Designed miniproteins, single chains, continued (5). Designs and how they scored, part 73

Each design is a single chain, and the fold is of that chain. pLDDT is the mean over its residues in the fold that is shown.

## One batch from the design tools (miniprotein)

Design m18683
Fold by ESMFold2-Fast:
Structure m18683 (fold): chain A 96 residues (1-96)
Amino acid sequence: DKEAEENLKKGEEALRQGDYETAVKYFEKAAKSKNPKIRAKAYLLLGVAYDNLGEYEKAIEAFREAIKLSDAMSPVETAVAGILLAAAELKLQGLA
């Protein structure tokens, strides 16, 4: 999954620069990976990018996809995904 790893790296760089739309594009490509560890990280970061764009329903869906791949994530990554999911749900409801 060289292409998926490269897309993940480009997405992370875009995210660091605050280019959330470009980050979404690359993380969507990385999330097509057959490697569950790359897919999990791509979905987690896709959720972060969508959250920064105010697209809370899309962020929630991405975080849920990451959590479905929790066996491919560290316990810390799984906990972070759960916290970010809850935060996005509160924002969608106008409670944050």
Scores: mean pLDDT 88

Design m18684
Fold by ESMFold2-Fast:
Structure m18684 (fold): chain A 50 residues (1-50)
Amino acid sequence: SDPAAEGLRLLAQGIEAGAAGDDEKARALFDEGLALLREHAPELLYATAP
């Protein structure tokens, strides 16, 4: 699959895990998703920041 799309999926899963109260899982998913986006689509990180 596309690495940027996979990074976005991991971030979405991280948000869902965090909302469910699973902070460790959320952190791991965010770290992996952000690493993929930073390497393959850094522009998406800027576009989603306030």
Scores: mean pLDDT 78

Design m18685
Fold by ESMFold2-Fast:
Structure m18685 (fold): chain A 63 residues (1-63)
Amino acid sequence: SAKLEELIRRLQEELGLSEEDARRLAEGLASGDDRPGVQLYLEGKITAEQGNEAARMARELGL
């Protein structure tokens, strides 16, 4: 999906995530699965504010 690839790109550029972690988060957000976002938070890779921003980006893209 072009929208999914755009979300992955934004997560890498704006949150500093690796391609692997950005893809995990983006796929979770697109499917309504919160587990990847929670896992990245517990791993210290995103803050709660960054998780909220990622969800906002997904919503803006219609995911």
Scores: mean pLDDT 88

Design m18686
Fold by ESMFold2-Fast:
Structure m18686 (fold): chain A 73 residues (1-73)
Amino acid sequence: SSLEERIAELKEQLAKNPNDASLWMDLGQTLFEAGDYEEAIEAYQKAIALAPDSLATPILEEKIAEAKEKIAK
């Protein structure tokens, strides 16, 4: 599937650039779309840790909260 392909590509890019906050953000969003909420939370948290002062941080925190609600079921 296109989501599985994108996840694999993003993980390969992160193997080469592990401190790229934008790649972690993209991985988190793609995992969220795929329904992999626990792994999406980890990716979002990594993106925030790498760039805590980013303008994206409040949006990522909202996505983490949304993913946690999805897991709580």
Scores: mean pLDDT 87

Design m18687
Fold by ESMFold2-Fast:
Structure m18687 (fold): chain A 70 residues (1-70)
Amino acid sequence: MATPEQLDVAGELAAKAYQEALKASNDAEIDEIRDRYVKEAVELGVDEDLARSAITVAVNQAREDRAKAA
């Protein structure tokens, strides 16, 4: 299971990814933001599957929130 430290790091990076994804102009930019934050999380010792899951959920939420705002 993920350590509390890994969950804290993943959560912090997911929040940052969400905020940047809200400002993204298109889906390609959102995908780049996702990949960049996943890489940073892995470099900080977060499990890749956990990092990808948390950050993907965050950027998908930003994508949905952007669509609703129109």
Scores: mean pLDDT 80

Design m18688
Fold by ESMFold2-Fast:
Structure m18688 (fold): chain A 62 residues (1-62)
Amino acid sequence: STKEKLLRLIGEILRIIGEIFDLRLELEKTTDEEKKKELEERIKELEEEKKRLMKELKSLPK
């Protein structure tokens, strides 16, 4: 059960990292100011979610 929880949590973190990378790539290609603000806000939200999951990962029993 602990190994399954660990793998699940790592999977969620990796998914979020991938989404952040995709959004950062879109941000580099975007010239629309409104779209830039939307992308930056989404990236910020995902970074916060990643931090929460990282803390949860550290709290798991070994």
Scores: mean pLDDT 84

Design m18689
Fold by ESMFold2-Fast:
Structure m18689 (fold): chain A 65 residues (1-65)
Amino acid sequence: SMEQQMQQMFENLAKQVVYLVTELGVPLEEALKMVRDILRSRGFSEEQIEEALRYIRKKVEEALK
């Protein structure tokens, strides 16, 4: 389903951002800006982008604990 495909995409993006922040030392806000720009270029709505960024932020916070 579309929901399952979006969930998988958000999970994959979260894993990439976790790697950038924890292994490569990229600032979280810089990594999130990159994701925002990618999702906008792909035609996602602002609401969908905010949902994705919230999910990704949560995953990074969990990985840093």
Scores: mean pLDDT 84

Design m18690
Fold by ESMFold2-Fast:
Structure m18690 (fold): chain A 60 residues (1-60)
Amino acid sequence: GAAAEEELERLEREAVRAYLAGDYATAAQHLRRMAEILEEQGDHERAARLRAQADRLESL
């Protein structure tokens, strides 16, 4: 729904901002929250990709 879409847009903007600032832990946290929302919406493929991206960022 609209609330979930607004939350995804907010989290994406915050993840990008954190990534550009070199704050990989915060970026990964936002990506994981996005993955949770997408999984609840049935978008398991995109959720899995975001979790993989978060894992890569946390390894830096």
Scores: mean pLDDT 88

Design m18691
Fold by ESMFold2-Fast:
Structure m18691 (fold): chain A 70 residues (1-70)
Amino acid sequence: SAGELFEQGLQLYAQGRYEEALALFEEAIRLLERTLGPDHPQTRAALLELARVYEALGRHEEAARLRARA
């Protein structure tokens, strides 16, 4: 599920495995976009959740781009 991909991505990010974590986060969002559509409330919620993760990690430009997509 998208939730499982997010959880695993967060764990990889905590381990410093940023490229692998990013790939899982993007795959989770693509899954939601494919199944529910890009404008669906759940897809937008997932984008905002990922933006909060990037914000907490000090990656403000990436967080801003995700918020703009939501």
Scores: mean pLDDT 80

Design m18692
Fold by ESMFold2-Fast:
Structure m18692 (fold): chain A 84 residues (1-84)
Amino acid sequence: SMEKEKKIKEELEELKKKVEEALEEMKAKGAAEEEIELYRKQAEVGLILLKAKLENRELSKEEKEKIEKVEKELLEARKKRAAA
């Protein structure tokens, strides 16, 4: 229904707004560009998961691959931090 689609859009837009606010705060605090990019990618994963949940569906193959790629990037960033 159009009402269900509107509600999904509104919830996704609300999360996007919170992500943008967090990114602006990170920039204001002098966060490194690499850290900002990782947060943006993590936020994209969050949006994919929320959309799938709101649509009551399983993740697509492409969505799963994108999530796995971001998780690997986050793990690599944590390894660099632990090595320092």
Scores: mean pLDDT 82

Design m18693
Fold by ESMFold2-Fast:
Order: sequence, then structure tokens, then C-alpha cells
Structure m18693 (fold): chain A 66 residues (1-66)
Amino acid sequence: SAAAEAAAKAAEEAAKKGAEAARQYSDNPGTFASALNGAKAGEAGAKVARETGDAEAANQLTDSGS
């Protein structure tokens, strides 16, 4: 669905931003851990959106990393 595709794109973008932040703040344990959680949540959200088509579940997984 269009909603699931939008959720997948948003989750992929969140994962990329989290990964970039983790690289930038690798020497700051708190920020690094938060950024890694964001990247993992985004990856999980993208997977759920693409495999199940459940945009709401995907968005909730992506948001859990913030």
C-alpha cells in the first residue's frame, strides 16, 4: 500500500540518520547508544513495512528508537 511504502521510506531515512549520528558521536557513549537505537528501530520499521504492509506497526517500531 502507499501507506506501507511511505512508512518504509521514513524508517529507512531514520535508520540512515541514526547510523550517521552514531559515526559522528562515536566518542560520546550516551549519544552513540541513542543513535544506534534509532538506526536499529528504523531498520526494524522498514522490514515490517515491506514484509507485512502494516504501516502502523512499522511506524511504531521506528518511533520506539527516538
Scores: mean pLDDT 80

Design m18694
Fold by ESMFold2-Fast:
Structure m18694 (fold): chain A 86 residues (1-86)
Amino acid sequence: MKLTLTFKNLTDEQKEAILAEAKELESKGHKVTITIDGDTVTITIENLTPEQMIAYALQAIGLELEGHKVTITFDGDTLTITIDRS
């Protein structure tokens, strides 16, 4: 399964935290693609288990409960989560 995470309206500190997490996933053997466009970071992670996908979806729901705007879309074998921290 494939997960695409898009984070919008990030501070520099938030970008550093997200990039550190992406590097940790790469070190664990996942195929990770990172794209940075201004205050937007998009991370695509391949070869996730269903349990890992559920864990990421639950973390995204947690961020929505903290007042962030979260959009979750499932299309084929790809789960897309967009988090707007504005």
Scores: mean pLDDT 75

Design m18695
Fold by ESMFold2-Fast:
Structure m18695 (fold): chain A 93 residues (1-93)
Amino acid sequence: LTPEERERVWREADVALAIIAGTVALKTASGPVREAVEQGLDYASRFAETGSKEDAEKALKYFEEAAQIARDQGRTDEARVLESAAELLKKVL
């Protein structure tokens, strides 16, 4: 693989893993955390289709918001999963 092809493959993998992490969190999420995760997943899916940096930045914002709300609610495991999704999105920005 060329360096460019390798970078693209890793970017696609990181986005896919972020979507998986968000989907896992969504199974237990409720209220404001659920709403933020749903927005984050919507933008992450759009980013996977469009490659738009704006969509990735919005996805990151919503996953970080969801992680913070989960932390504030004492939902530590859910917060850790969402923080992992946010870190994966940071790698592609």
Scores: mean pLDDT 85

Design m18696
Fold by ESMFold2-Fast:
Structure m18696 (fold): chain A 86 residues (1-86)
Amino acid sequence: MKEAEELFERAGRELRAGNFEEAIKLAEEAAKLKPSAEIYILLANAYAALGNAEKAREYLEKAAELDPSLREELEEAKKAIEAKLA
């Protein structure tokens, strides 16, 4: 758990710095150790920033599956990504 949390924190720092590819690598490692909706949302944001709408939508769906209370908000986010990157 702690290792996944450290990787997620590092991924968040890289995302804020604009290092989207490094943020994805760290977040994917964190997800392998302990998947969470927050990790998948970070991955979706990083992929969207790189213009990869398909991967962004995939990770938003995974986040909604882990936390169904977020489903409505994440469905709206998926539609926004599709409209922006289509």
Scores: mean pLDDT 81

Design m18697
Fold by ESMFold2-Fast:
Structure m18697 (fold): chain A 89 residues (1-89)
Amino acid sequence: MLTKEQLEKIIETAKKIIEKDPNNATAYNMLGSAYLKLGKYEEAIKYFEKAIEIDPNNATAYRNLALVYEKMGDKEKAEEWRKKAEEIE
């Protein structure tokens, strides 16, 4: 189980990667995942959307975005993003 301190360290590391390579979709996906685990859904959406903008074939970002919307109670958007992830995989 990841602690809050470990998640904050992941955020710090991902931000440093982005400072060196602003087009690193993996680093944005790492940020989104960490914020999702912290329950910060708006930040998670922002970073997953950025990952998809850089790499539209990032199935992991689509799946994680679906999970965020599911946790927010938006079943319609969750299903939409889940289907997009399945089409890419």
Scores: mean pLDDT 84

Design m18698
Fold by ESMFold2-Fast:
Structure m18698 (fold): chain A 64 residues (1-64)
Amino acid sequence: SPLERLREALEEERRRLEEEIERLRRLVEETGDVRLETLLLLHEIALESTRFLIERIERKIAAL
């Protein structure tokens, strides 16, 4: 199903974002660099958006 493949791709993207956020949090803690703090915030927003899309796709699959 195209929706199942999209869900799998979004789940992989969620995992990548979670790993990058953890890496960025460590770098921010070590450096205090405002640019890295901004990049961390953007990744956190991207993760929230990805989670929202996964939930929407799961609801569409459940309604089939």
Scores: mean pLDDT 87

Design m18699
Fold by ESMFold2-Fast:
Structure m18699 (fold): chain A 60 residues (1-60)
Amino acid sequence: SEKEIEKKIEEAKKKGNLALVETVLELLEQGVPFSTIARILDRLGIDPTIYVAVAVRRTA
């Protein structure tokens, strides 16, 4: 559910940007749409730098 995804992202945020990027990539791998993740990141006030880091990792 979206609430559980939000919790995972919130916990990863506490560990730092690298953990956050890894969690987002894992959620994308599991089939969670990027639009859903982006909405949650915005809700949690997460820095735009996370989008760049995710894009770089996604294309590798």
Scores: mean pLDDT 73

Design m18700
Fold by ESMFold2-Fast:
Structure m18700 (fold): chain A 55 residues (1-55)
Amino acid sequence: SMEERRKKYEPLRKKFEEWQKKLDELASNGQEDKVVEAVRAMARGDEEKAKEILK
């Protein structure tokens, strides 16, 4: 169970790190509106929309 939980969290943690990096890049480019939209998509579990915004 602990091992299964760790396997599940590992890809999520990596995903968060990649998303934070992309969000920082968008913010640096002055696209704060896209940052907000991507964060909202992630918060509601809409990974497909979040990926589209971060392209």
Scores: mean pLDDT 74

Design m18701
Fold by ESMFold2-Fast:
Structure m18701 (fold): chain A 77 residues (1-77)
Amino acid sequence: MEELQKEADELAARLEAALKAKDYAAAKEALRRLAELLREWLREQAKDESEEKRAEMEAKHDEALAAALAYLEEKEA
C-alpha cells in the first residue's frame, strides 16, 4: 500500500510536469502507468468485497481512464 502510494505520487508529479510542458504524449504515458498502480490499489481496497462489486469498481476505473486519455488526445490534436 505505502509503496504503491509513493509510486503513484511520483507518477502524478511526472504527469503534472508533462501537462505544464504541454507534452501530452508524455502525459498519456504517465497517466497509463498511474492508472495501472491505481488499479492495483483498487484491487487491494476491494479485496474484502464481492467479486461482482470488485468487477464493477474496476469497470468504473477503466471508464475514467478512457475519458482522461481521450481528453489528452484532443489536446494533442
Scores: mean pLDDT 77

Design m18702
Fold by ESMFold2-Fast:
Structure m18702 (fold): chain A 66 residues (1-66)
Amino acid sequence: SEELRRIVDAVASAEGGSAGLLRSALLSAGVPEEEIERALKEAGVTDLKQLLDEELAERLKEALTR
């Protein structure tokens, strides 16, 4: 979804944007926790404190829009 891509972009652009912040944002947008955890795992995120860079943000968008 375009909305999910926008959420990932917004969090990745935020100062100190992290996988934990992305998880919280997606949950508040109504994305199931199971889907979020799957997407983070597929993108290679093993720690929710991991900072989101451009490459990681793109991987997360792809995982979430499958």
Scores: mean pLDDT 81

Design m18703
Fold by ESMFold2-Fast:
Structure m18703 (fold): chain A 102 residues (1-102)
Amino acid sequence: VTQPASVTAKEGEKVVLTSTASEPADAVLWYQQKPGEARRLLIYGGSTLAPGVPSRFSGSLSGKTAQLTISDVKKEDEAVYFSAAQIGDEVLFGPGTKLTVT
């Protein structure tokens, strides 16, 4: 599973974070990791928002490619975003993408 190391966006922009697996994924989970905090589940099943997650977050899964979209990025969204791809009986974590908001 591959993710870009870093992405930079301006506050208020639309951001798309991409994760690519070597094989088509059955499902993908997205996690947000802020410094000093536990990992927070954002998306499960490729597109379902976890409870308490703002509606500006959305997910999609198409074959081997998963995307996390933030439609109105805020400075509070600065974090590392990890994808976890379910492929058969295995769960493969990506290395994470660091999102910087300017």
Scores: mean pLDDT 74

Design m18704
Fold by ESMFold2-Fast:
Structure m18704 (fold): chain A 60 residues (1-60)
Amino acid sequence: MVTIKIEAKDLNSAIAAALQVIGADPRAKTKLEGNTVIVELPDDPEVIKFAEKLKEEFKK
């Protein structure tokens, strides 16, 4: 498993990021820590790449 942290500008954005990750791979586990989403993903390069792109998109 790979852990990726997505820092969002606000809680609504963090929730949106978490939902997008779960929608892409239901095996993903998400945890909300304020405005940060801690994502645990299977060791799948395609899913990891998607989460890394979300990390860049939600960073402000």
Scores: mean pLDDT 79

Design m18705
Fold by ESMFold2-Fast:
Structure m18705 (fold): chain A 88 residues (1-88)
Amino acid sequence: AREELLAAYKEAFAPLVPLREEIAELHEKYGWTPEVLEKALKYLEEAIKALEEVLKKAKELGDEETAKRAEKAIEEGKKAIEELKKKL
Protein backbone atom coordinates (compact mmCIF):
# COMPACT_ATOMS: atom_id res chain seq x y z
CA ALA A 1 0.00 0.00 0.00
CA ARG A 2 1.01 3.68 -0.34
CA GLU A 3 1.81 4.06 3.37
CA GLU A 4 4.11 1.01 3.31
CA LEU A 5 6.00 2.33 0.27
CA LEU A 6 6.35 5.82 1.80
CA ALA A 7 7.70 4.22 5.01
CA ALA A 8 10.17 2.05 3.04
CA TYR A 9 11.34 5.08 1.01
CA LYS A 10 11.78 7.22 4.15
CA GLU A 11 13.66 4.42 5.96
CA ALA A 12 15.97 3.68 2.98
CA PHE A 13 16.85 7.36 2.41
CA ALA A 14 16.99 8.53 6.08
CA PRO A 15 20.74 7.64 6.47
CA LEU A 16 21.50 9.67 3.30
CA VAL A 17 19.89 12.95 4.44
CA PRO A 18 23.00 14.29 6.30
CA LEU A 19 25.26 13.60 3.30
CA ARG A 20 22.75 15.24 0.92
CA GLU A 21 22.57 18.36 3.15
CA GLU A 22 26.39 18.52 3.40
CA ILE A 23 26.73 18.29 -0.40
CA ALA A 24 24.11 21.04 -0.90
CA GLU A 25 25.87 23.37 1.59
CA LEU A 26 29.34 22.79 0.13
CA HIS A 27 28.06 23.18 -3.45
CA GLU A 28 26.29 26.47 -2.60
CA LYS A 29 29.46 27.81 -0.94
CA TYR A 30 32.21 26.44 -3.26
CA GLY A 31 30.56 25.03 -6.41
CA TRP A 32 31.53 21.68 -7.95
CA THR A 33 34.95 21.15 -6.33
CA PRO A 34 36.63 17.68 -6.38
CA GLU A 35 35.56 17.18 -2.72
CA VAL A 36 31.91 18.00 -3.52
CA LEU A 37 32.00 15.72 -6.60
CA GLU A 38 33.45 12.85 -4.52
CA LYS A 39 30.71 13.28 -1.87
CA ALA A 40 28.05 13.48 -4.63
CA LEU A 41 29.38 10.21 -6.13
CA LYS A 42 29.15 8.49 -2.72
CA TYR A 43 25.60 9.85 -2.25
CA LEU A 44 24.48 8.61 -5.69
CA GLU A 45 25.93 5.12 -5.08
CA GLU A 46 24.07 4.85 -1.74
CA ALA A 47 20.88 6.39 -3.23
CA ILE A 48 20.84 3.71 -5.96
CA LYS A 49 21.04 1.01 -3.26
CA ALA A 50 18.13 2.70 -1.43
CA LEU A 51 16.12 2.89 -4.68
CA GLU A 52 16.78 -0.83 -5.30
CA GLU A 53 15.20 -1.57 -1.89
CA VAL A 54 12.19 0.65 -2.78
CA LEU A 55 11.89 -1.16 -6.15
CA LYS A 56 11.93 -4.55 -4.39
CA LYS A 57 9.19 -3.40 -1.98
CA ALA A 58 7.08 -1.89 -4.82
CA LYS A 59 7.23 -5.18 -6.76
CA GLU A 60 6.40 -7.11 -3.56
CA LEU A 61 3.28 -4.93 -3.07
CA GLY A 62 2.32 -4.99 -6.77
CA ASP A 63 2.74 -1.21 -7.17
CA GLU A 64 3.70 -1.16 -10.86
CA GLU A 65 3.80 2.68 -11.07
CA THR A 66 6.25 3.05 -8.18
CA ALA A 67 8.33 0.13 -9.52
CA LYS A 68 8.64 1.83 -12.95
CA ARG A 69 9.57 5.18 -11.36
CA ALA A 70 12.21 3.49 -9.16
CA GLU A 71 13.68 1.63 -12.19
CA LYS A 72 13.91 4.93 -14.13
CA ALA A 73 15.53 6.70 -11.14
CA ILE A 74 18.07 3.85 -10.78
CA GLU A 75 18.96 4.09 -14.51
CA GLU A 76 19.32 7.90 -14.32
CA GLY A 77 21.42 7.58 -11.15
CA LYS A 78 23.78 5.07 -12.80
CA LYS A 79 24.27 7.46 -15.74
CA ALA A 80 24.97 10.33 -13.29
CA ILE A 81 27.61 8.16 -11.53
CA GLU A 82 29.42 7.49 -14.83
CA GLU A 83 29.41 11.22 -15.69
CA LEU A 84 30.74 12.15 -12.22
CA LYS A 85 33.50 9.50 -12.45
CA LYS A 86 34.69 11.17 -15.69
CA LYS A 87 35.10 14.47 -13.75
CA LEU A 88 37.10 12.91 -10.88
Scores: mean pLDDT 79

Design m18706
Fold by ESMFold2-Fast:
Structure m18706 (fold): chain A 57 residues (1-57)
Amino acid sequence: MYSTYTIKEEEAGKPLKEILEERFGDKAPVIYEYNEPFVGDPDNLFAGEVIFIPEVE
């Protein structure tokens, strides 16, 4: 199952890894890896971009 997180204007232009580390801490690496195929440039995100948050079943 998956939740979503929407990138805020203040986070636009920041690397996805940095945003995820600030928001999800130790879960950041697994979220980053899950979203790599869906994010065209993980080093340059847009405000309003939707990130998938994988959850343990």
Scores: mean pLDDT 74

Design m18707
Fold by ESMFold2-Fast:
Structure m18707 (fold): chain A 56 residues (1-56)
Amino acid sequence: LSENTLAIARELDNDLLTGRISSKKELLAKAKELGIPIEDLLKALEIVREENKKRS
């Protein structure tokens, strides 16, 4: 995964947590808009969530 994909995943995870993105459909639409394969985005989100879990 690229650093750019991880940075986008961090922003999207924050948007999901704050309710700015409320559905998987919005997440998929964002991935398509940015040209990121959904599989790569989901993997990046897992990494971001593990990082956040370790900090908690």
Scores: mean pLDDT 76

Design m18708
Fold by ESMFold2-Fast:
Structure m18708 (fold): chain A 96 residues (1-96)
Amino acid sequence: MKEPSEEELEEAREAAEEFSRRLEEAAKAGDIEKLKETVKELLEYVETMEKELALLVLEEVARKLSELLAKEKDFEMQLAISMALIAIASEIAVLK
């Protein structure tokens, strides 16, 4: 496997934090379309990354989505977050 640099790991962590923040904002606003768009952008972004970095980003974002799902009261948003988690889990499984 390719060994990522410390700088690449820091950039991946920053990306994970930014996507997580955007998803939290969309969920708090009840904006399902923004949540879906952010998940699509995340999946497209990680496709351009090395496997190890992609896994780091996906695992951190999945953790944040799980936290958001636990606190969500709106059924449609719960479904959107659940579908996002399934898509991310599938990508993680492929990358293993």
Scores: mean pLDDT 83

Design m18709
Fold by ESMFold2-Fast:
Structure m18709 (fold): chain A 83 residues (1-83)
Amino acid sequence: MSKEELEKEVLVALGLMYASLGKELMKKGEYEEAVELYEKALELLEEGGASEELIKEVLRNLAEAYKGLGEYEKAKEYEEKAE
């Protein structure tokens, strides 16, 4: 494993951790905090080269969080990206 490969694996692992924490906040109704964690997860997963399916899952979770906030326009944008 090269340093670059290790860095990408670490970014994906961190992204998955942030996504998991975001899901926990969603269950508690903490939608604003969930959005922040999912946004960080998305950035990390994209930088780490995560699969399209993982990225789409986080995009769908972001859409749900924005619906929880009543921000339906942003929710629709993320639903369309998750397609």
Scores: mean pLDDT 84

Design m18710
Fold by ESMFold2-Fast:
Structure m18710 (fold): chain A 42 residues (1-42)
Amino acid sequence: KVKEEILKLYKEGKPGFEIARLYRKHGLTKEQEKEIIEEFLK
């Protein structure tokens, strides 16, 4: 799932432009982006 892939990139410290590219590629909403960040902060 895209959410799991993005969360993994956050945990690995990947550059923000790579993460942003995935958000745009999959058309994620701001709410979905926030949900992923909240999950990362757990």
Scores: mean pLDDT 71

Design m18711
Fold by ESMFold2-Fast:
Structure m18711 (fold): chain A 70 residues (1-70)
Amino acid sequence: MSAVEHIERAIEALKNGDYEEAILHFAEAIRATTNPEARDYFLKAIYYASKGDTEKALEYARKALEIVRA
């Protein structure tokens, strides 16, 4: 599974309120990418997901997705 696939699964998990599954997929996305900016955004997405802040978790997930898709 690529970093993009992990981000997409994490976004679906966030939409379903499954923060634990979202965090797992963001952690796998960090392992699947070498881009330090994308990794920083994944760490922020994990932080906000751990707080139940779906809006901010999605914001940082989308920022990371744009970087890894470029």
Scores: mean pLDDT 84

Design m18713
Fold by ESMFold2-Fast:
Structure m18713 (fold): chain A 73 residues (1-73)
Amino acid sequence: MEVTAAVLIEVEPSHADEAAEAARKTPGVKGVVLQPGEPARIAVTVDESSAEKVAEALRKVPGVLKVTITRPG
């Protein structure tokens, strides 16, 4: 059975679209939702087994301020 987790990203508003696109191209990503703001927030739905690898990759994207893994219950 497929189990998903969420990776939440806080990103500089000027880098939000680039960070969202990088997330979409990361292996293990199932969905991406961008919320505009200061900071902008990106919610990334990932395969639970890939959550740590996705979070690590996204921490290296320019403009990313914070990355948090949240597993839905």
Scores: mean pLDDT 79

Design m18714
Fold by ESMFold2-Fast:
Structure m18714 (fold): chain A 55 residues (1-55)
Amino acid sequence: SEEEREAVLKEIADKLNSIGDALDAGLARAKALKEAGASEEEARAAFREGLAAAP
């Protein structure tokens, strides 16, 4: 049904927004670490950790 399709699309949109928020948080964390003098490896690890914490 149209209602069922709308519900599925909303769920997909909510998941995409959640992933986007996790990406932004991970990038901000990596950037903050690099600005604090951390290595590329440390920044990458922080980004991965932020991403892994996404729902």
Scores: mean pLDDT 78

Design m18715
Fold by ESMFold2-Fast:
Structure m18715 (fold): chain A 74 residues (1-74)
Amino acid sequence: SKEERLRELIERVVEALQERIAGSDSPLDPEAARESLLATLRGLLDRDPDVALALATDLASHVDPEVAKELRAL
């Protein structure tokens, strides 16, 4: 389903972001950032899937352009 695919792609986006933070000199804790972002996106998915899709797509465009393309196809 579209919702199941969106959940899968959200997890990929958050994983890509965590890897980028972990590989950088960022003051952010990669694990805490992952947990916070997953909670936010999953909460949005339950309330407004279109907003969750838009936010996930925007985030993906900065960390994984291929995932962003898949999100835009939903």
Scores: mean pLDDT 80

Design m18716
Fold by ESMFold2-Fast:
Structure m18716 (fold): chain A 50 residues (1-50)
Amino acid sequence: AMEKLKQFWAELEALSAQLTQTTGAEREALQAQLAAKYAELKAFEAELAK
């Protein structure tokens, strides 16, 4: 569980950093990935909270 949380946050940080440095189609793709990853993280947290 904790390993997954660390992985989610690391991936979110990496995507967010890339978003800052990208434009156009790459930025759109990264924004979509960020939104999807954030949704996965929230679902995972909700499942842990039960």
Scores: mean pLDDT 79

Design m18717
Fold by ESMFold2-Fast:
Structure m18717 (fold): chain A 76 residues (1-76)
Amino acid sequence: SHVDRLVATAERLRAQGRVEEAAKMLVHAALELDAQGRTEEALALLRRAYELAKENGDDVLAAAIERLIQEREAAA
């Protein structure tokens, strides 16, 4: 699927040390899942993206991802 390709791309980018791009790719995959009503799977990918942003010291990206998580948890 398109989501599976995005996740595979994120894993490849992570392996190459391109952590910011990997996190953004996981966010893209999560938003595609959320658009399909697959909110729990979207939350799992958003949490993975958050961990990557935190590990990379990207406080701005981490804060943006945290808001996406909180919005979806509040709706559940």
Scores: mean pLDDT 87

Design m18718
Fold by ESMFold2-Fast:
Structure m18718 (fold): chain A 55 residues (1-55)
Amino acid sequence: GEEALREAGEKAGKLKKEGKYDEAGEIGQKAVEENGNTAEAGDLVAKAAKEAAEK
């Protein structure tokens, strides 16, 4: 669901801030696959990761 995708995105964003890009990608990919593997799911994860990484 959307909440799981947002949570995964937030975790991925935090990992990116720590320089753990491979782990961030794995979390995002798993969340998308578990939530229907759609473009919309990927967009939700990417948006949440950007917001969590905060510039």
Scores: mean pLDDT 76

Design m18719
Fold by ESMFold2-Fast:
Structure m18719 (fold): chain A 74 residues (1-74)
Amino acid sequence: MVVLSPEQLEELKRLLAEVQALVAQLVAQGRLDDAEEVSRRVQEVLDEFKAGAPIEEVLEKLREVIEEARAVLA
């Protein structure tokens, strides 16, 4: 059982909200395959976290997914 600091929990929530917004934007643009890929990668990162991956690694991987999604939208 991993106890997150308030700052880590806030960052995780913020990154997940940003991913959700980007997925919604990809869907709105008809980029369904890109939206599914982003969603799948986020789920893989969250599954790794549940399996015991360090929170710092999880946050970094989520930021990478966000950056890749933004590049697709640019």
Scores: mean pLDDT 83

Design m18720
Fold by ESMFold2-Fast:
Structure m18720 (fold): chain A 60 residues (1-60)
Amino acid sequence: MVTFTIVSDDVRRVIGLALIIIGELPDAKVTVKGGTVTVTVPDTPEAIAFVQELKKQFST
């Protein structure tokens, strides 16, 4: 399992990100706290690439 942390100043972006991750990776563990989304995904290249791409788009 690999854990990623994504921080955004916009609560709507944080919620949107969490919904996208759950929709694409239903087995992922997602924790939302304030402006921070913590995501734990399987240690596969596909899951890692997906979360890294989102992190680039949503990190502030």
Scores: mean pLDDT 75

Design m18721
Fold by ESMFold2-Fast:
Structure m18721 (fold): chain A 68 residues (1-68)
Amino acid sequence: MKDAALLFSVEPSSTDPEQIKEELIKKAKELGVKIKNISVFERDGHLIGLVEGEKDGKPVFILAIVPK
């Protein structure tokens, strides 16, 4: 059985993609998550921030979703 992924969410304080990215990086650092990939993109009127990383050999995802 593959190890379960850990999922965290961030409530963004801004609709600025760069600010969302900074908040995601800060959250990953606070959680001790090693960032493998980070993306902030717009889809269907929403800004979506995603961190893909790992902690203690387990996959970790951090999500931020904000309406634009």
Scores: mean pLDDT 76

